# Ledger of designs, part 66: designed miniproteins, single chains, continued (3)

Each design is a single chain, and the fold is of that chain. pLDDT is the mean over its residues in the fold that is shown.

## One batch from the design tools (miniprotein)

Design m10282
Fold by ESMFold2-Fast:
Structure m10282 (fold): chain A 86 residues (1-86)
Amino acid sequence: MVTVELSLLGEDPETGDVKVRATLSVAESGVYKLTIEADGKVHHHIQYLEAGQVVEMDIVASKGSTVTATAVSYTSGDSATATLKT
């Protein structure tokens, strides 16, 4: 099984940008792709992970935007999606 979570970390008062953390947790060893979409931009991260490993990725998004994180296992085809409104 794969799980993904999104957390709001804070806001820059000068720019209005918000920092969001995506957390990917895996129960099975294999190659995983984490895709984070925010403000019309797409970030991709592909990594080999061991069972029980956790990966954190921080992104910057505009306040009031929607951030979507999708994780896919290349080994099992399992996937998870999380959405956060900033």
Scores: mean pLDDT 83

Design m10283
Fold by ESMFold2-Fast:
Structure m10283 (fold): chain A 90 residues (1-90)
Amino acid sequence: VQVLSLTVSPSTVKEGGTAVLTRVASQPGTFTWYLTVDGKTHLVLTRQSQDGRATLTLRNLSLDDSGTYTAVVTNSLGSGSGSATLTVVK
């Protein structure tokens, strides 16, 4: 079973600001990023990675970028997920 952690820094950002999402997985595999807002899930990015660590930098944030971000890793050994919430304020 894979372990995936996801952190966001900072967790609260003013509109127009920048936030960094960092994921760390115990195993390499296919990584998929999702954003869930108002109960709807949106696909952000899918990539193959041999390194379990990756960052996603979000720039020029709008209020629509607020929500729960989820990263999922999948390989032949199974899958793991982690989530973090980003809040954008005016």
Scores: mean pLDDT 75

Design m10284
Fold by ESMFold2-Fast:
Structure m10284 (fold): chain A 60 residues (1-60)
Amino acid sequence: MKLTEEEAREFIEKNREKIPDNPAPSDETLAKVEKALPSLPLEEQYKLAYLLEKFGLDIE
């Protein structure tokens, strides 16, 4: 899945209720998110990585 920073923020916002207060995604998924969206704040990177794992999605 390829996302702009705005699309990533919208995806997180739409799925906010599905994200725990302290998401703990894998280091592998976090590294992929950081590489694809380096300007996204760390908190948002954790939320996105969690949702990607929850839905079985990969980021490009």
Scores: mean pLDDT 81

Design m10285
Fold by ESMFold2-Fast:
Structure m10285 (fold): chain A 74 residues (1-74)
Amino acid sequence: MEKIELGKKKIELPVLIGSSGDFVRDLVENDPEMRKLLLGIFNEKGDKGLLEYLEKLREEGERLIAEGEREAAE
């Protein structure tokens, strides 16, 4: 399991495995507003709500990668 740090909390999430997971992890580590948002979601909706949000971010990352590949292929 991959771990991310949201302030003083460490959260293990299977959705963060692989290249799409690396994208989400980098986003969390480099954006303090994103970390604050994710911590808020975790505190309000628990791990289930956090997983839903992170899965949407992963899907968006996958779409951006696919769009980049499509543009490169033309």
Scores: mean pLDDT 62

Design m10286
Fold by ESMFold2-Fast:
Structure m10286 (fold): chain A 82 residues (1-82)
Amino acid sequence: DALLEAARAALRRMGVDERDLEPLALAVVILYLEEQGGDPALIAELRARLEALAPDRVDEILAFARTLLPSVREALDAAARA
């Protein structure tokens, strides 16, 4: 939850539309956890949530989220430490 809230806040500050916030927040958190070697079970749960929210667009959203990750990484690092 802390990671998702941090992702939503950072993406909102970057001007991401509210309709795209939840899928992109899930996507950047998924990518962040994969990069950090996070819990595979948690990553699987977040991927299932992304698939439920944005069927047929998962690869597109993950690709876009990968371009945004460098801009939100500091916020995610801070949330992960809290």
Scores: mean pLDDT 84

Design m10287
Fold by ESMFold2-Fast:
Formats: sequence, structure tokens, C-alpha cells
Structure m10287 (fold): chain A 86 residues (1-86)
Amino acid sequence: SPIEILEEYIEKSEDEMGKRLLQPVLELLKKENPDPEELALEYMFLKAAVGATETEETQEGAEKAIELIEKYGSEEVHKLIEEYEK
């Protein structure tokens, strides 16, 4: 489960910044009907954060969260991401 992967990363991580970065994604993915706008904005934030993080573990966690949004995000999420990347 993508939720279990994120929960395990958060539980095992000693990186407080990584936990703060990933927690909103975990909460959104746990919703039965997550808001596409919230997921798209979180995706854009994670993309920016990957370039700014100094710790390898935080970067890996953010990249994993990005991959989960790309894989499990709705068509509406993907359309919003395409608009934001213009």
C-alpha cells in the first residue's frame, strides 16, 4: 500500500523536516476523495523541496511521495500539475 510505505518512512525517519514534508501527503492519500487542487499543490511543493533539501534521506522521501501522487493521483490532479508546470 502507498500509505504503508509513507507511514513506515515517517515512523523510521529521525529527520523532523522529512516528517513535516511527508505528513500532508500521507493525510491527503488517506482520504477517500482527496481534493485534486490540494494534491497538485503538494506535488508542486515537493518538487521544489527536492531541489532544496540537504539530506539524502529527506530527498528520497520527497521523491517517493511525488511518485505516489503521480501513480495514484486522479486525472484532475494530473491536469492541474500540467497547468502549474507551464
Scores: mean pLDDT 72

Design m10288
Fold by ESMFold2-Fast:
Structure m10288 (fold): chain A 115 residues (1-115)
Amino acid sequence: MAEEIEKETKEVIESGDEEFAKKLIPKLIKYLSDKSSEVRLAAAKSLSELARKRPEWIKPYLDEIVPALARLVKEDKSKEVREAAWRALQDIIPPTPEAEAKYGRLVTEALFHME
């Protein structure tokens, strides 16, 4: 359930349990493709919170997370999910030249479909 996803993410961040985070992050990525808009919303919000508070835990998963979030921004039928995914992209993508070179096109294309 959506509330359980957000609660589990908060508990992992607060405890600093990196081993549990390694199990949780792949599940959150999978939840971005869930049939329920509430589950996709919870997953996007959870990834955003992890990126803000524990960026090093998210870094290994950027190649999977960024395209998944960009797809939600561009294609998701729920406005709330699109907005949460856009916010998550802003939180997750490091402000580095390397990240801009790798992900800038995906972000620009997603933004074009929002406007």
Scores: mean pLDDT 82

Design m10289
Fold by ESMFold2-Fast:
Structure m10289 (fold): chain A 65 residues (1-65)
Amino acid sequence: KAEEYIEKAEEAEKKGNKAEAAYYLVQAMLERGRVTPEDRERLRELMAEQIEAGREAARKIAEEE
């Protein structure tokens, strides 16, 4: 089952959906019952992309004024 979540995370990344990829990666970690340093690093990178996308969205909203 954890493997299924990893596959879904990879598919989401391939589609460019970083949020969905991060979600499935977290589900895989929960299902496995452990978190590896590699999992932590990968999740941080995905979250960094999410934060950057959020900042870009906020910047565009501010520019709309």
Scores: mean pLDDT 70

Design m10290
Fold by ESMFold2-Fast:
Structure m10290 (fold): chain A 87 residues (1-87)
Amino acid sequence: DELLERYAERVREEALRVFEETYEELARRTGRASEEAYERAREELERWIEERIRELRARRAGQRAFAELLEEAVRRARELARRAVEE
């Protein structure tokens, strides 16, 4: 489904953007930065997103489910970015 592929791509793009922006802002404010922690958290986020997208595709979920996933992915992105800066 071409439309669902567009929704999936939006989830990926927006979540990663929020992750990067949140990490950079917190790293700047705290003076803490770790490339290893950043990469690990980003990989965890990407893995989580791809697994959720796969589940939604398997059950043929519609636009609303992808919109809800976008909100969850953005929240998780902020949480993982904070964890990466903390340690």
Scores: mean pLDDT 84

Design m10291
Fold by ESMFold2-Fast:
Parts: structure tokens; sequence; C-alpha cells
Structure m10291 (fold): chain A 100 residues (1-100)
């Protein structure tokens, strides 16, 4: 079904989120940044497990976009912009979940 396909796509994107998040956490010793990354993973996992597959997939795509942008900042040594990007992503994802 389309629902089964959306669920598969959400889980696949979640796996990519976990992979990029794990790489980001290996590149920093900032406990605040690690905590914010873990918040993102938890929110996305909750969405994938508990929300309608279409909504979950949209949330995973948005979260992934924020983490990719943040990784770009980390690769440039700009941890302040990376933290801001991850925090903005967490806020956006929380808002999307609250509206579902």
Amino acid sequence: SMSDQMSQMARSTYDRIVDIADRMKSMTTDDNMISTIDDMISLVRDAVDNLDPDVAYRITRIAYSYLVTAMGYINQGNFSQAQQQIQNGVTTVRTMISQS
C-alpha cells in the first residue's frame, strides 16, 4: 500500500538520520550539542513509530535536511552555526509533531 511505502521511506530516512547524527556526535565533545542531537533522534524515532506514515516521512525529510546543513557547518569548523541549525530543526520537528 501507499502507507506501507511511506512507512518504509520514513524508516529508511530515519536510518540516514541516525548515521549522520552518530558522525556528528563523534566530531564534538560539547555535551549541549550531543544532547540536542539526541533530542532530534528521539523526536524523529517517536514520529516514525507513532504518527501516520505520510506525516512521519515528511518529518524525517525535514529533520534530515537540518542535520545535513549542520554537518556542513561542522565540516567548516563552525560549531556555533551547526548548533543553531540543529536547535532550529528540533523546534521545527516538535512543532510538526504537535500539529499532527
Scores: mean pLDDT 91

Design m10292
Fold by ESMFold2-Fast:
Structure m10292 (fold): chain A 70 residues (1-70)
Amino acid sequence: AKPLSRVEEIAILYILGKLSKEEAEKKVKEILDNLDEELKREGITREDVLPSLKVLQEKGVIEEEDLKKV
């Protein structure tokens, strides 16, 4: 099975109510600000994080412009 990315973990924790919207937003924006290094560090692709980023955008944690950084 494919391991959970950091973005997927943040999305799941937010949906489960374990992270506040502000905490989830801050963590995701830190990843997006350094996306290429985060993808390289985790050994994953943009396609691996897009579904979780889309969920976070639909939940209002991030904006559509944040998805354009991917």
Scores: mean pLDDT 79

Design m10293
Fold by ESMFold2-Fast:
Structure m10293 (fold): chain A 110 residues (1-110)
Amino acid sequence: MTLEMMLDATAGMATIAGASTGLGLSPRVSRVLAEGSYGAARRAKGKALKKVPEFKAEGERDEAIGEELLEKLKAEYEKHPKEMEPAYKAVLEIEKKAEEAAEEALKEAE
């Protein structure tokens, strides 16, 4: 299987996990959670791709996009900590799982 297919699957799963966690939350919190989850997935993918010489440029771009979205999540959490805490905590967990899955995909795509 190609590394790109495995990383895209990992990013997709992280995004779906974020959307699912949004159930029962307000529309605003759900939107922040979805954007943060996508950011976490992109940053994890970017970090993994940067370890492969031919994908360094793509990895740097993905990591930068992810970082921007995660900074936006942090800003919303700082402005509205109690309202945004469920989204912030969920995205941190999603990022950890996305990073673990991306590292495993990179390891298998020798």
Scores: mean pLDDT 75

Design m10294
Fold by ESMFold2-Fast:
Structure m10294 (fold): chain A 73 residues (1-73)
Amino acid sequence: GAAGRRSEALARAAAEASAKGLEAHGGENPEIEIRVEGPRAVATVRSSGGEARVTVEDGEVRVEGTTKKGTVS
């Protein structure tokens, strides 16, 4: 539905931003996986510089990341 597509779009944008952030910390070859669950979307970003997880539900975006230099929020 439209809500799921909006959540997917937000999760993709946040995941791409997270991948760029990991690149700034020496991350290479970012892999982005997005899963849509009704109105909710979850994206996982993995790279050599670290990992990030994005959760989007009802327009609320939450990002959690871990780099070799520490946790990125």
Scores: mean pLDDT 73

Design m10295
Fold by ESMFold2-Fast:
Structure m10295 (fold): chain A 92 residues (1-92)
Amino acid sequence: MTSEEIVEKAEELAEKRLKEKGYSDEEIEKIKALIADPSFDQSKLKPETLEKIEEYMIEYARAMAEVTGDEELKKKLEEEVAQLKKLKEELE
């Protein structure tokens, strides 16, 4: 597989999973545009926007691990997601 084919497959899988979570095509495109913006500054974004970007990045990374067959990356991502959920639970 070429690097381009891997990226395309990972994006398709991530977008499919986000749509299953209730994201629209327009919301996904907006998130992608924000990530691609060279002036992107996380400190200036609303908390809700940051959460959407985080969720996109997590799903993209999961899709990348699945497409490449990287079991260590998949395991590390699931551990990081579990830790983030635990931290949010402790702060509430």
Scores: mean pLDDT 74

Design m10296
Fold by ESMFold2-Fast:
Structure m10296 (fold): chain A 109 residues (1-109)
Amino acid sequence: SIEKAVEEAKRLLEEVVRLAREAGLEESLIERIKEVTLKAIEEAKKNGDIKKAYEAVMGAIVAVARRIARREVSRATYDENNNLTSLELSGVPERLRELLKEAMEKYKE
């Protein structure tokens, strides 16, 4: 259900926020990423769009990963209809990669 997807997306976001703080990212940056992502999750809820809720979390993960590595560390692939089929990270903590994999698996459901 969309309600369960929103709860899971928010749980994943809280873990992303914790990892960002542990990595020493500025609190103002963490708060901005959190606010933008929560707004996107709430819009997804209003539209009943489960995929967009997880896309919002994947966006937060990529944003945090780029800031930790100070470079582009994401690789995305799309199908002929512009649906995201794969999103991978390199050069970042393993737990952040695990969170992205979890979000991507939920997105594909």
Scores: mean pLDDT 83

Design m10297
Fold by ESMFold2-Fast:
Structure m10297 (fold): chain A 77 residues (1-77)
Amino acid sequence: SVEEQVLERYREVAEKYWSEFSEEQKERIRELARKVSELSGAPEEDVENAIVGNLARVKEAGKDVNEALDQLEEQIE
């Protein structure tokens, strides 16, 4: 399925790029994933991988990952 393929792709990207984030960024990602998982009912690991995948694109574009995290946190408040 398309959903299964998308989740697998996010996992691949997350595994590749996870070590590129700071410990502070990793903690923020995990907390955000927990909150989004509680609101959506989606598995926390799948949410975390999707967030990491999106932030990896931000980082590759030379944009501020911390600003992207601030924006994501604002959206769920």
Scores: mean pLDDT 82

Design m10298
Fold by ESMFold2-Fast:
Structure m10298 (fold): chain A 110 residues (1-110)
Amino acid sequence: SAAERAARLRALLRELARAHDAFVQALGARDYAAALAHLERIVAILEEIAALTGDPELRALTERARAELERLRAAVEAGDLDGVYEEYARFQAAVAEAVRLAERRIAELE
């Protein structure tokens, strides 16, 4: 049902928020491998949301977040501090836009 789909999508958004909290904790601990793994989890959750909604705009935003995460990973590996800041900002913008669109799609189901 639409209500069951909305409930599942809200559960995925809560998992995304927990992955973000775990990312912040990993950064505070200077565990950069764990921090990157939590960002990977965020993208995986967005891929699940995009698949469940069938929304091509959500899919495009998720693909953009994936591409930005790979650029961020490369900047971290290269020790490129300026690149890390730039690619993280782009990643965060794509994720924020995808979350806002997902929330709008959930509201349309309720």
Scores: mean pLDDT 89

Design m10299
Fold by ESMFold2-Fast:
Structure m10299 (fold): chain A 94 residues (1-94)
Amino acid sequence: MNVAHYAEEKLVDGKWEVEITEVELPESVRGGTDAEGKEGETIKQLRPVGADGEISIEREFTVTGPLYVKSGQPQTLAGEFFPGKEAESEVLPP
């Protein structure tokens, strides 16, 4: 089992916030600095849908390239932000 973090930007009370959501990666992804995910795999993820951070649905993401895990830091998957803008980071700040 491998876990990744997805960073999502939200506008809350006139301020942009980054919310980190944990997702479970496919079995093909292994821990370590050289771990890679399978292209075309679908990852389920919850995301906020309102300014108060209400989560009402699960979203699915398709892996479009290799997923890399860097030691000591969460890995981030490509996706879309609320209000629907695309966001991506390979590694989130510790």
Scores: mean pLDDT 40

Design m10300
Fold by ESMFold2-Fast:
Order: C-alpha cells, then sequence, then structure tokens
Structure m10300 (fold): chain A 79 residues (1-79)
C-alpha cells in the first residue's frame, strides 16, 4: 500500500513511522508538480492516502478529478 506526501515530508511524523513499520511505501511528491503530473502518478501508484500542505489542497483535488478518483482517495491536510 502506498501513501503520498506533498509539500511536507513530515506532516505527521508518528503516523509516517507507523505506516513505514507496517510496510507502507511513502512517496514524496514535489510541491511544484502540476495537477496533470500528480494525476498520472496517482493512476500509476494508486495511493490509499495523500497528505498535503493546506496551500496545496486545491492542486491535489484537481489532480484527483483529472485521475477520475474524486472521493476515492483519502486526503489529509498537514497542520
Amino acid sequence: MKIFTIGSSYPVPEKIKDYEAKGYEIIDIPSDATPEQIAEIIKKEKPVLIITAGSLVEKVKTALEKAGLTGKVKVEVSG
């Protein structure tokens, strides 16, 4: 199972460590990635959770819409 982080490598450090200990793969997405690039990675990697900085939440929502996965992937805002 895969988890994406965007704009922050440590939004919830304890949760990230717990997920890694359980064998989840953490994939860091650059904050400057376009919605199209994020949508392509989402379709390829199929994450169960995306953790994003608040300033990037709209970009993540747009990427999920482009991927056809609106409401199918949990989005968590760091902060």
Scores: mean pLDDT 77

Design m10301
Fold by ESMFold2-Fast:
Structure m10301 (fold): chain A 71 residues (1-71)
Amino acid sequence: SQEEILAYLRENFPDLSEAQRREIAALAEGDLRRAKALAMIRSSVGPIDFARISRKTGLSRGTLRRLAEEL
């Protein structure tokens, strides 16, 4: 659920704003892997390491690039 994803994001991505966490939860569409990927992309300082995020989430680099474009 969106609330379960928000709880996860509050615990694991505390440096994101609440507005950013809500945006991520909406874009994740109930998929925790999408939520993790979006949060890691949004939390990136400097260039996004799509290869690392792909390994951690199981999502393809193509999917991750598309998710980054939605932010």
Scores: mean pLDDT 85

Design m10302
Fold by ESMFold2-Fast:
Structure m10302 (fold): chain A 96 residues (1-96)
Amino acid sequence: NRAEELRRRALKYIEEGDYATAIEEAAGLFFLGADEVADEILDKLGMSERAKEALRRAARALPALTPAQLQAAASVAIREELRWLKENNRRLTPVK
């Protein structure tokens, strides 16, 4: 199941502190229609309902499931949440 694969990847990236990639995987989950799984992942990151909805809409607009398009969709939510994450002493961590 592709949604389960993306869920496992997102949880792994959260454990590794790579929140940006975890958000990208959540965009893939929204693209696949696995909204409840995507919401679970984003809740672990403390994302607002507004940012989750923005990511869902951006992911739904994707013409295909590609890494570049997932990153573009994630940037819609990240742009709004980066300020909030910084204000709460949270940071997006690069892949390690």
Scores: mean pLDDT 75

Design m10303
Fold by ESMFold2-Fast:
Structure m10303 (fold): chain A 77 residues (1-77)
Amino acid sequence: NPLSPEVSEEIGKATLALLSRDARGAFEHALKAAELAPDDKDVLEFVASTLLTAGGLDPSLRDEMEKKAEELRKKAE
């Protein structure tokens, strides 16, 4: 099934935040996408990768993002 419009919107916002080097925005929108599609493996993998990238942009958020990314990666398996 195709992604819901709400999930696609949050993925788009997270991607735009990464392109703008907005680590906090990427974090918030990526987490929202995972909340909206908690059982979608592709969405969870995207969110985990996004969080790892965003953590590299802002060291103050890195540990939080890396921990959340690992949780999502395990769930995506």
Scores: mean pLDDT 83

Design m10304
Fold by ESMFold2-Fast:
Structure m10304 (fold): chain A 61 residues (1-61)
Amino acid sequence: SAEEREKSFVERFLAYAAATDSAENLRRGAEAIIADLRARGLDEVAEHAERLMAEALAKLS
């Protein structure tokens, strides 16, 4: 489904961003994606993205 594809994309994006980017860039990118997901009504995927962002930011601190 489109929701499952979006969830998979978000998971991969945040994992790679956490490994190769700054905390500030990761936060900004993740917040933009979360806002887009919520605007599209994909709240479950947005919540999953928020959890992954928090985990990634903790590892970059």
Scores: mean pLDDT 76

Design m10305
Fold by ESMFold2-Fast:
Structure m10305 (fold): chain A 61 residues (1-61)
Amino acid sequence: SFDEKVAELRALAEQLPPDVRAELEQIIAHARALYATGDPRDQAIAMEVLDGALEEARALL
């Protein structure tokens, strides 16, 4: 789910340097704003943004 992806990304961000963590929090805020529109296209884009961020964050660990 969207909330599960946000929670996972935040958990990964806690293990990363403060500057990277700040960038990931900005990505989360952007994805949340997009998801909150209720538009299925925006929600799909928000999910893809989170999936990409999760893959990048996992690669840094």
Scores: mean pLDDT 86

Design m10306
Fold by ESMFold2-Fast:
Structure m10306 (fold): chain A 63 residues (1-63)
Amino acid sequence: SAAARAATVVRTADAEARKHGFSLDAATRQALADAAADPDPVRSAARMSEVGRAYFRSQGLPI
């Protein structure tokens, strides 16, 4: 289901954020869930990628 996919995406993103010493805020988690629920798989992937990059840029990641 879309909800199950969204939950998996958020869990995976939380794990990756922890590797870099970060914790995702509620707004980022919701944006990832919305992106993961997008019925267009290409648009979904692009939106999820952009949400992640925007969050990490806002946190000042040096990469």
Scores: mean pLDDT 81

Design m10307
Fold by ESMFold2-Fast:
Structure m10307 (fold): chain A 78 residues (1-78)
Amino acid sequence: SREKLKEELDKMTEEAKKILEEAAENKDKLSEEEVIKALEEATRAGSIGSAVLLSLAKTKNLSLEELKEQIVKEAKLL
């Protein structure tokens, strides 16, 4: 059912948003390892933006400060 698929996708979006909003609220207190774990959890919940940010972090294309700023932006897009 398309309705059941929508409900599951909405739940995944809410879970990803919650993870990213919690990380955004605590961004100044988070270590690099904690930021990476938050992005991994949001990626598992289906956040494509978090998967991209995780890739950029692992390839060292973003600093920790830039990564924290992008988490705040990604949370607002969900």
Scores: mean pLDDT 80

Design m10308
Fold by ESMFold2-Fast:
Parts: C-alpha cells; sequence; structure tokens
Structure m10308 (fold): chain A 92 residues (1-92)
C-alpha cells in the first residue's frame, strides 16, 4: 500500500545517505575538506528526516501529505550531500 511505499522510500534514502556519510568520513581521514564535512552534515539531516518519516507513518501521527513533504526534503538533502561529496573528490 501507500504506507509501505513511503517506508521503502525512506529506507532507501537512509541507506544512500549512510553510504555518502561513510565515504565522506573516509575522505576526511586523508584530507580535511570542507565539502566532505558538508556532505556528512547534509547526509545526517537526510537520515534524520527519513527516520522521522518512518516514525510518522508507523504512529499515524501525521497526514500522508506531510510524510511525502518530509521525504521530499530528505531527497533534496541527500542530493546536495552527493553533490558535496563529488566536489570533495575533485582534489588536486
Amino acid sequence: GEKEKLIEEAKKIIKEAEEVREEARKLLQVVDDPMARRAIELAERAIELAKKAIEMVETGSATMEEVKKLLLEAEILLGLAKISLAVAKLTV
């Protein structure tokens, strides 16, 4: 159903954000890059919003429209985290 799809979308965001965060953390062990730090911050925010979306679906504490808006915000943050990580990898 719609609830199961939203939970699966949130889980996908969490997984991809955790991958971005881990890759950025590894890069920071070699180079103190501001974009790698930004990628971690943005990825952590995406994880937080996606986890909140799962909680809202499971508890019924919010409308489906509010959950969808929160997941859209998490997707945008994940996209920005991926861009920040890509920039960080462009080291001389």
Scores: mean pLDDT 89

Design m10309
Fold by ESMFold2-Fast:
Structure m10309 (fold): chain A 99 residues (1-99)
Amino acid sequence: MEEKARQSAALNVLLNLGDEELREAIRELARKRVDPSLTEPSRIEAAEIGVELLILTEPPDTEEARRIGERAVAKVAASSEEVQKEVEELAEFILELEK
């Protein structure tokens, strides 16, 4: 159940990669939670993705995070099946990396 919830969150985040404004908002929020001691690009990227998943799986504690989450959900509902399929494949890859 938790694994499926994380996968759903990954799909929600990744489906919004085509929306530059929403993507930047989610990434800016994620960066606030990423360990600032990380300097290797691949580790930073993985941490950002992990925090993006965390933002969508845990209830937001701020009005800003809640609004970003609501926009992400709305964007997912409006996304095409083509985009949803590509995002599903990427989400599976990310979940494999978390193991």
Scores: mean pLDDT 51

Design m10310
Fold by ESMFold2-Fast:
Structure m10310 (fold): chain A 62 residues (1-62)
Amino acid sequence: MEEILEELRNAQTGEESLAAIDKLVEYVESLPSSEKDPEEKELERNRKLVELLNKAGEAIAG
């Protein structure tokens, strides 16, 4: 996780940013979920992805 966030922070091109985001998506999708409902699992993963992107954005901005 930290390595993927570091790649996103150090991205100099759109291609590097997209590659780092793709790795974050794969990481979030690999996380175990306690939710049995497919829609709730998708919401949980989307929330986690947004949370990680916000952390990366805060590190870039501050």
Scores: mean pLDDT 72

Design m10311
Fold by ESMFold2-Fast:
Structure m10311 (fold): chain A 98 residues (1-98)
Amino acid sequence: MVSPEQAKEILEEFAEELKKRVRELLADDPEKAEEVIARLEEVVEEALRQIEAGEPVSAVVRAFALALTEIALETGDEEVLRAVHALLEELYGRLEAA
C-alpha cells in the first residue's frame, strides 16, 4: 500500500481529471455538470480527511469508489458512469490495490 501522503496526491490528481471529464461530457448542461462536480468535491474532501485521520487507504478508496459510482448512477448518463469506472481502474493501478 502507498503512503498516506502519496495516496492524497494520487486522489487529488484523480479528482482534477474526473472534474475535467465531467465538464466535457456534460458540456450541454453546465448546471448539471457543476452540481455533479460539487458532489464529487465533497466526496474527495471526505476521502482526504479520512486519510489524514489515519484511516486505512484501502478502506477509504473502497468507500470513495462506491460514492463516485452512486453519483454517476444518479446522473443517468452512461458516459459519465463509464468515465468514472475507467478512471477508478486507473486509480486502483496507481494505488496497487489488491
Scores: mean pLDDT 82

Design m10312
Fold by ESMFold2-Fast:
Structure m10312 (fold): chain A 80 residues (1-80)
Amino acid sequence: SPMEKLIEELKELYKKEKDENSKKLLGHIITILEKLKEEKASNEEIITFLKAALKYLEEKAPELAKKVKPIIEKTIEELK
């Protein structure tokens, strides 16, 4: 599923992340996505979260945002 692929790709970034703040933010995003998956959230709910998460990262962790943006945008497109 697009959600499972996203979570695995974010986990790979998490393993390689050396910036403590970026790693913490990635961990939080992964945790929320795992919860949304377990709760069988709608595609609309997932898209809303991903858009909000990306906007937050662009403001607070722009280097991390640059790394995750193509992955997140691809997932949003696949969930539409």
Scores: mean pLDDT 87

Design m10313
Fold by ESMFold2-Fast:
Structure m10313 (fold): chain A 75 residues (1-75)
Amino acid sequence: MTLQEVIDAPIEELVKLIREYRETDPEMAELLAFILAKKLFEEGYSDEEIKEVLRQAGFDEETAERIIERIKFYK
């Protein structure tokens, strides 16, 4: 599975993958969450909408806020 395949994946599929990896590989889950959140940010989603998607993927609010902060740092 290539990084490009992950970037091109639908939002729902990325949420499912993140949810699966949270239990087995938390670092991979955070990387996928970063990719998802960056994709949503580039598509014009608000910080609050991105937080909600990340919460649906199983992240707490503090972790979701850290991911959003990282996206903004790399703009």
Scores: mean pLDDT 75

Design m10314
Fold by ESMFold2-Fast:
Order: sequence, then C-alpha cells, then structure tokens
Structure m10314 (fold): chain A 104 residues (1-104)
Amino acid sequence: SKREKLIEIIRELIELLEEILEILKADPEASEEAIEEVERLIEEARELLKKVEAGEISLEEAKERVLELLERTKRIILENIKDPTTATGYALRVIGLEIDLELL
C-alpha cells in the first residue's frame, strides 16, 4: 500500500518534470543549464522508481530522495518559468506531491 502510493507519487513527479522540460525547450530564453538539470532530474526519478519497484531501497530512504527531487523541481520552476500563472500552477502541483509524500 505505502510502496504503491510512493510509486504513484514518483510517476506523477516524472510526468510533471516532462511537462516542465517541454516548456523550457519551447522557451528561446531558457538556460541550457536549466534544461540539463530537468533532464537529470527525470533520469534520477526514473532510476529511483526502478529501485522502489524492485524493492532495492527502503521506503524511508526513497521518501527522502523523492523529497530532495521535489525541492529541486520547485526551485527550477520558480527560477526558470517566466509566466507567473504557469509557475504557480506547477509549484502547487509539487506542494501537493510533498503533502502526499508526508502522509505516507
């Protein structure tokens, strides 16, 4: 149950990161460093998902790693998404995932 919920949170984070990546790639003013950091976050989240699904990581350690990924994602949103409404929407989605994670 808790592992299944954690898997869902990681999948939602990956989907959110992929949406952010598309926004940054469509923005001619986006920094290459920001794009590379989002691509790195997607890779790290996918690797974490694989470890959680395989039972190769404790739920406690996996929660800490997801929290770090969420904090990094929120920073990228606030520093790199130019439209305030879009940035706020994505930041609120990250906060929702942080709440879901805390309730595990």
Scores: mean pLDDT 91

Design m10315
Fold by ESMFold2-Fast:
Structure m10315 (fold): chain A 107 residues (1-107)
Amino acid sequence: MPSVEEIVNEINELIKNGSLTKEKALELIEKAIEYVKNHQLSPKETGLLLGSLMDMISELIRRGELTQELLDKAIELLELLIEKATDPRVIEGLQAALSMLQSLKAG
């Protein structure tokens, strides 16, 4: 399985090159979920993954490609990261992101 750095780099490259699709975004979120289930992330790795996830969601909104399935999977990833996080500042960032995605799902 790819590392957090590889997942983050792939997300960033797809956004930069305008190649991010809803299908590729779903694949990357699912890869991140599987990685997080099997590995303890550092606060820095969690912050990098959170940043890339939110950049990806923003790009999907801009393109009109954000689906309910993508929102549900992004929420699942954030909930999993919160369960595993130990750093209070990281938890605050994850909770803020979760609140934003839940608001997008409701509106």
Scores: mean pLDDT 85

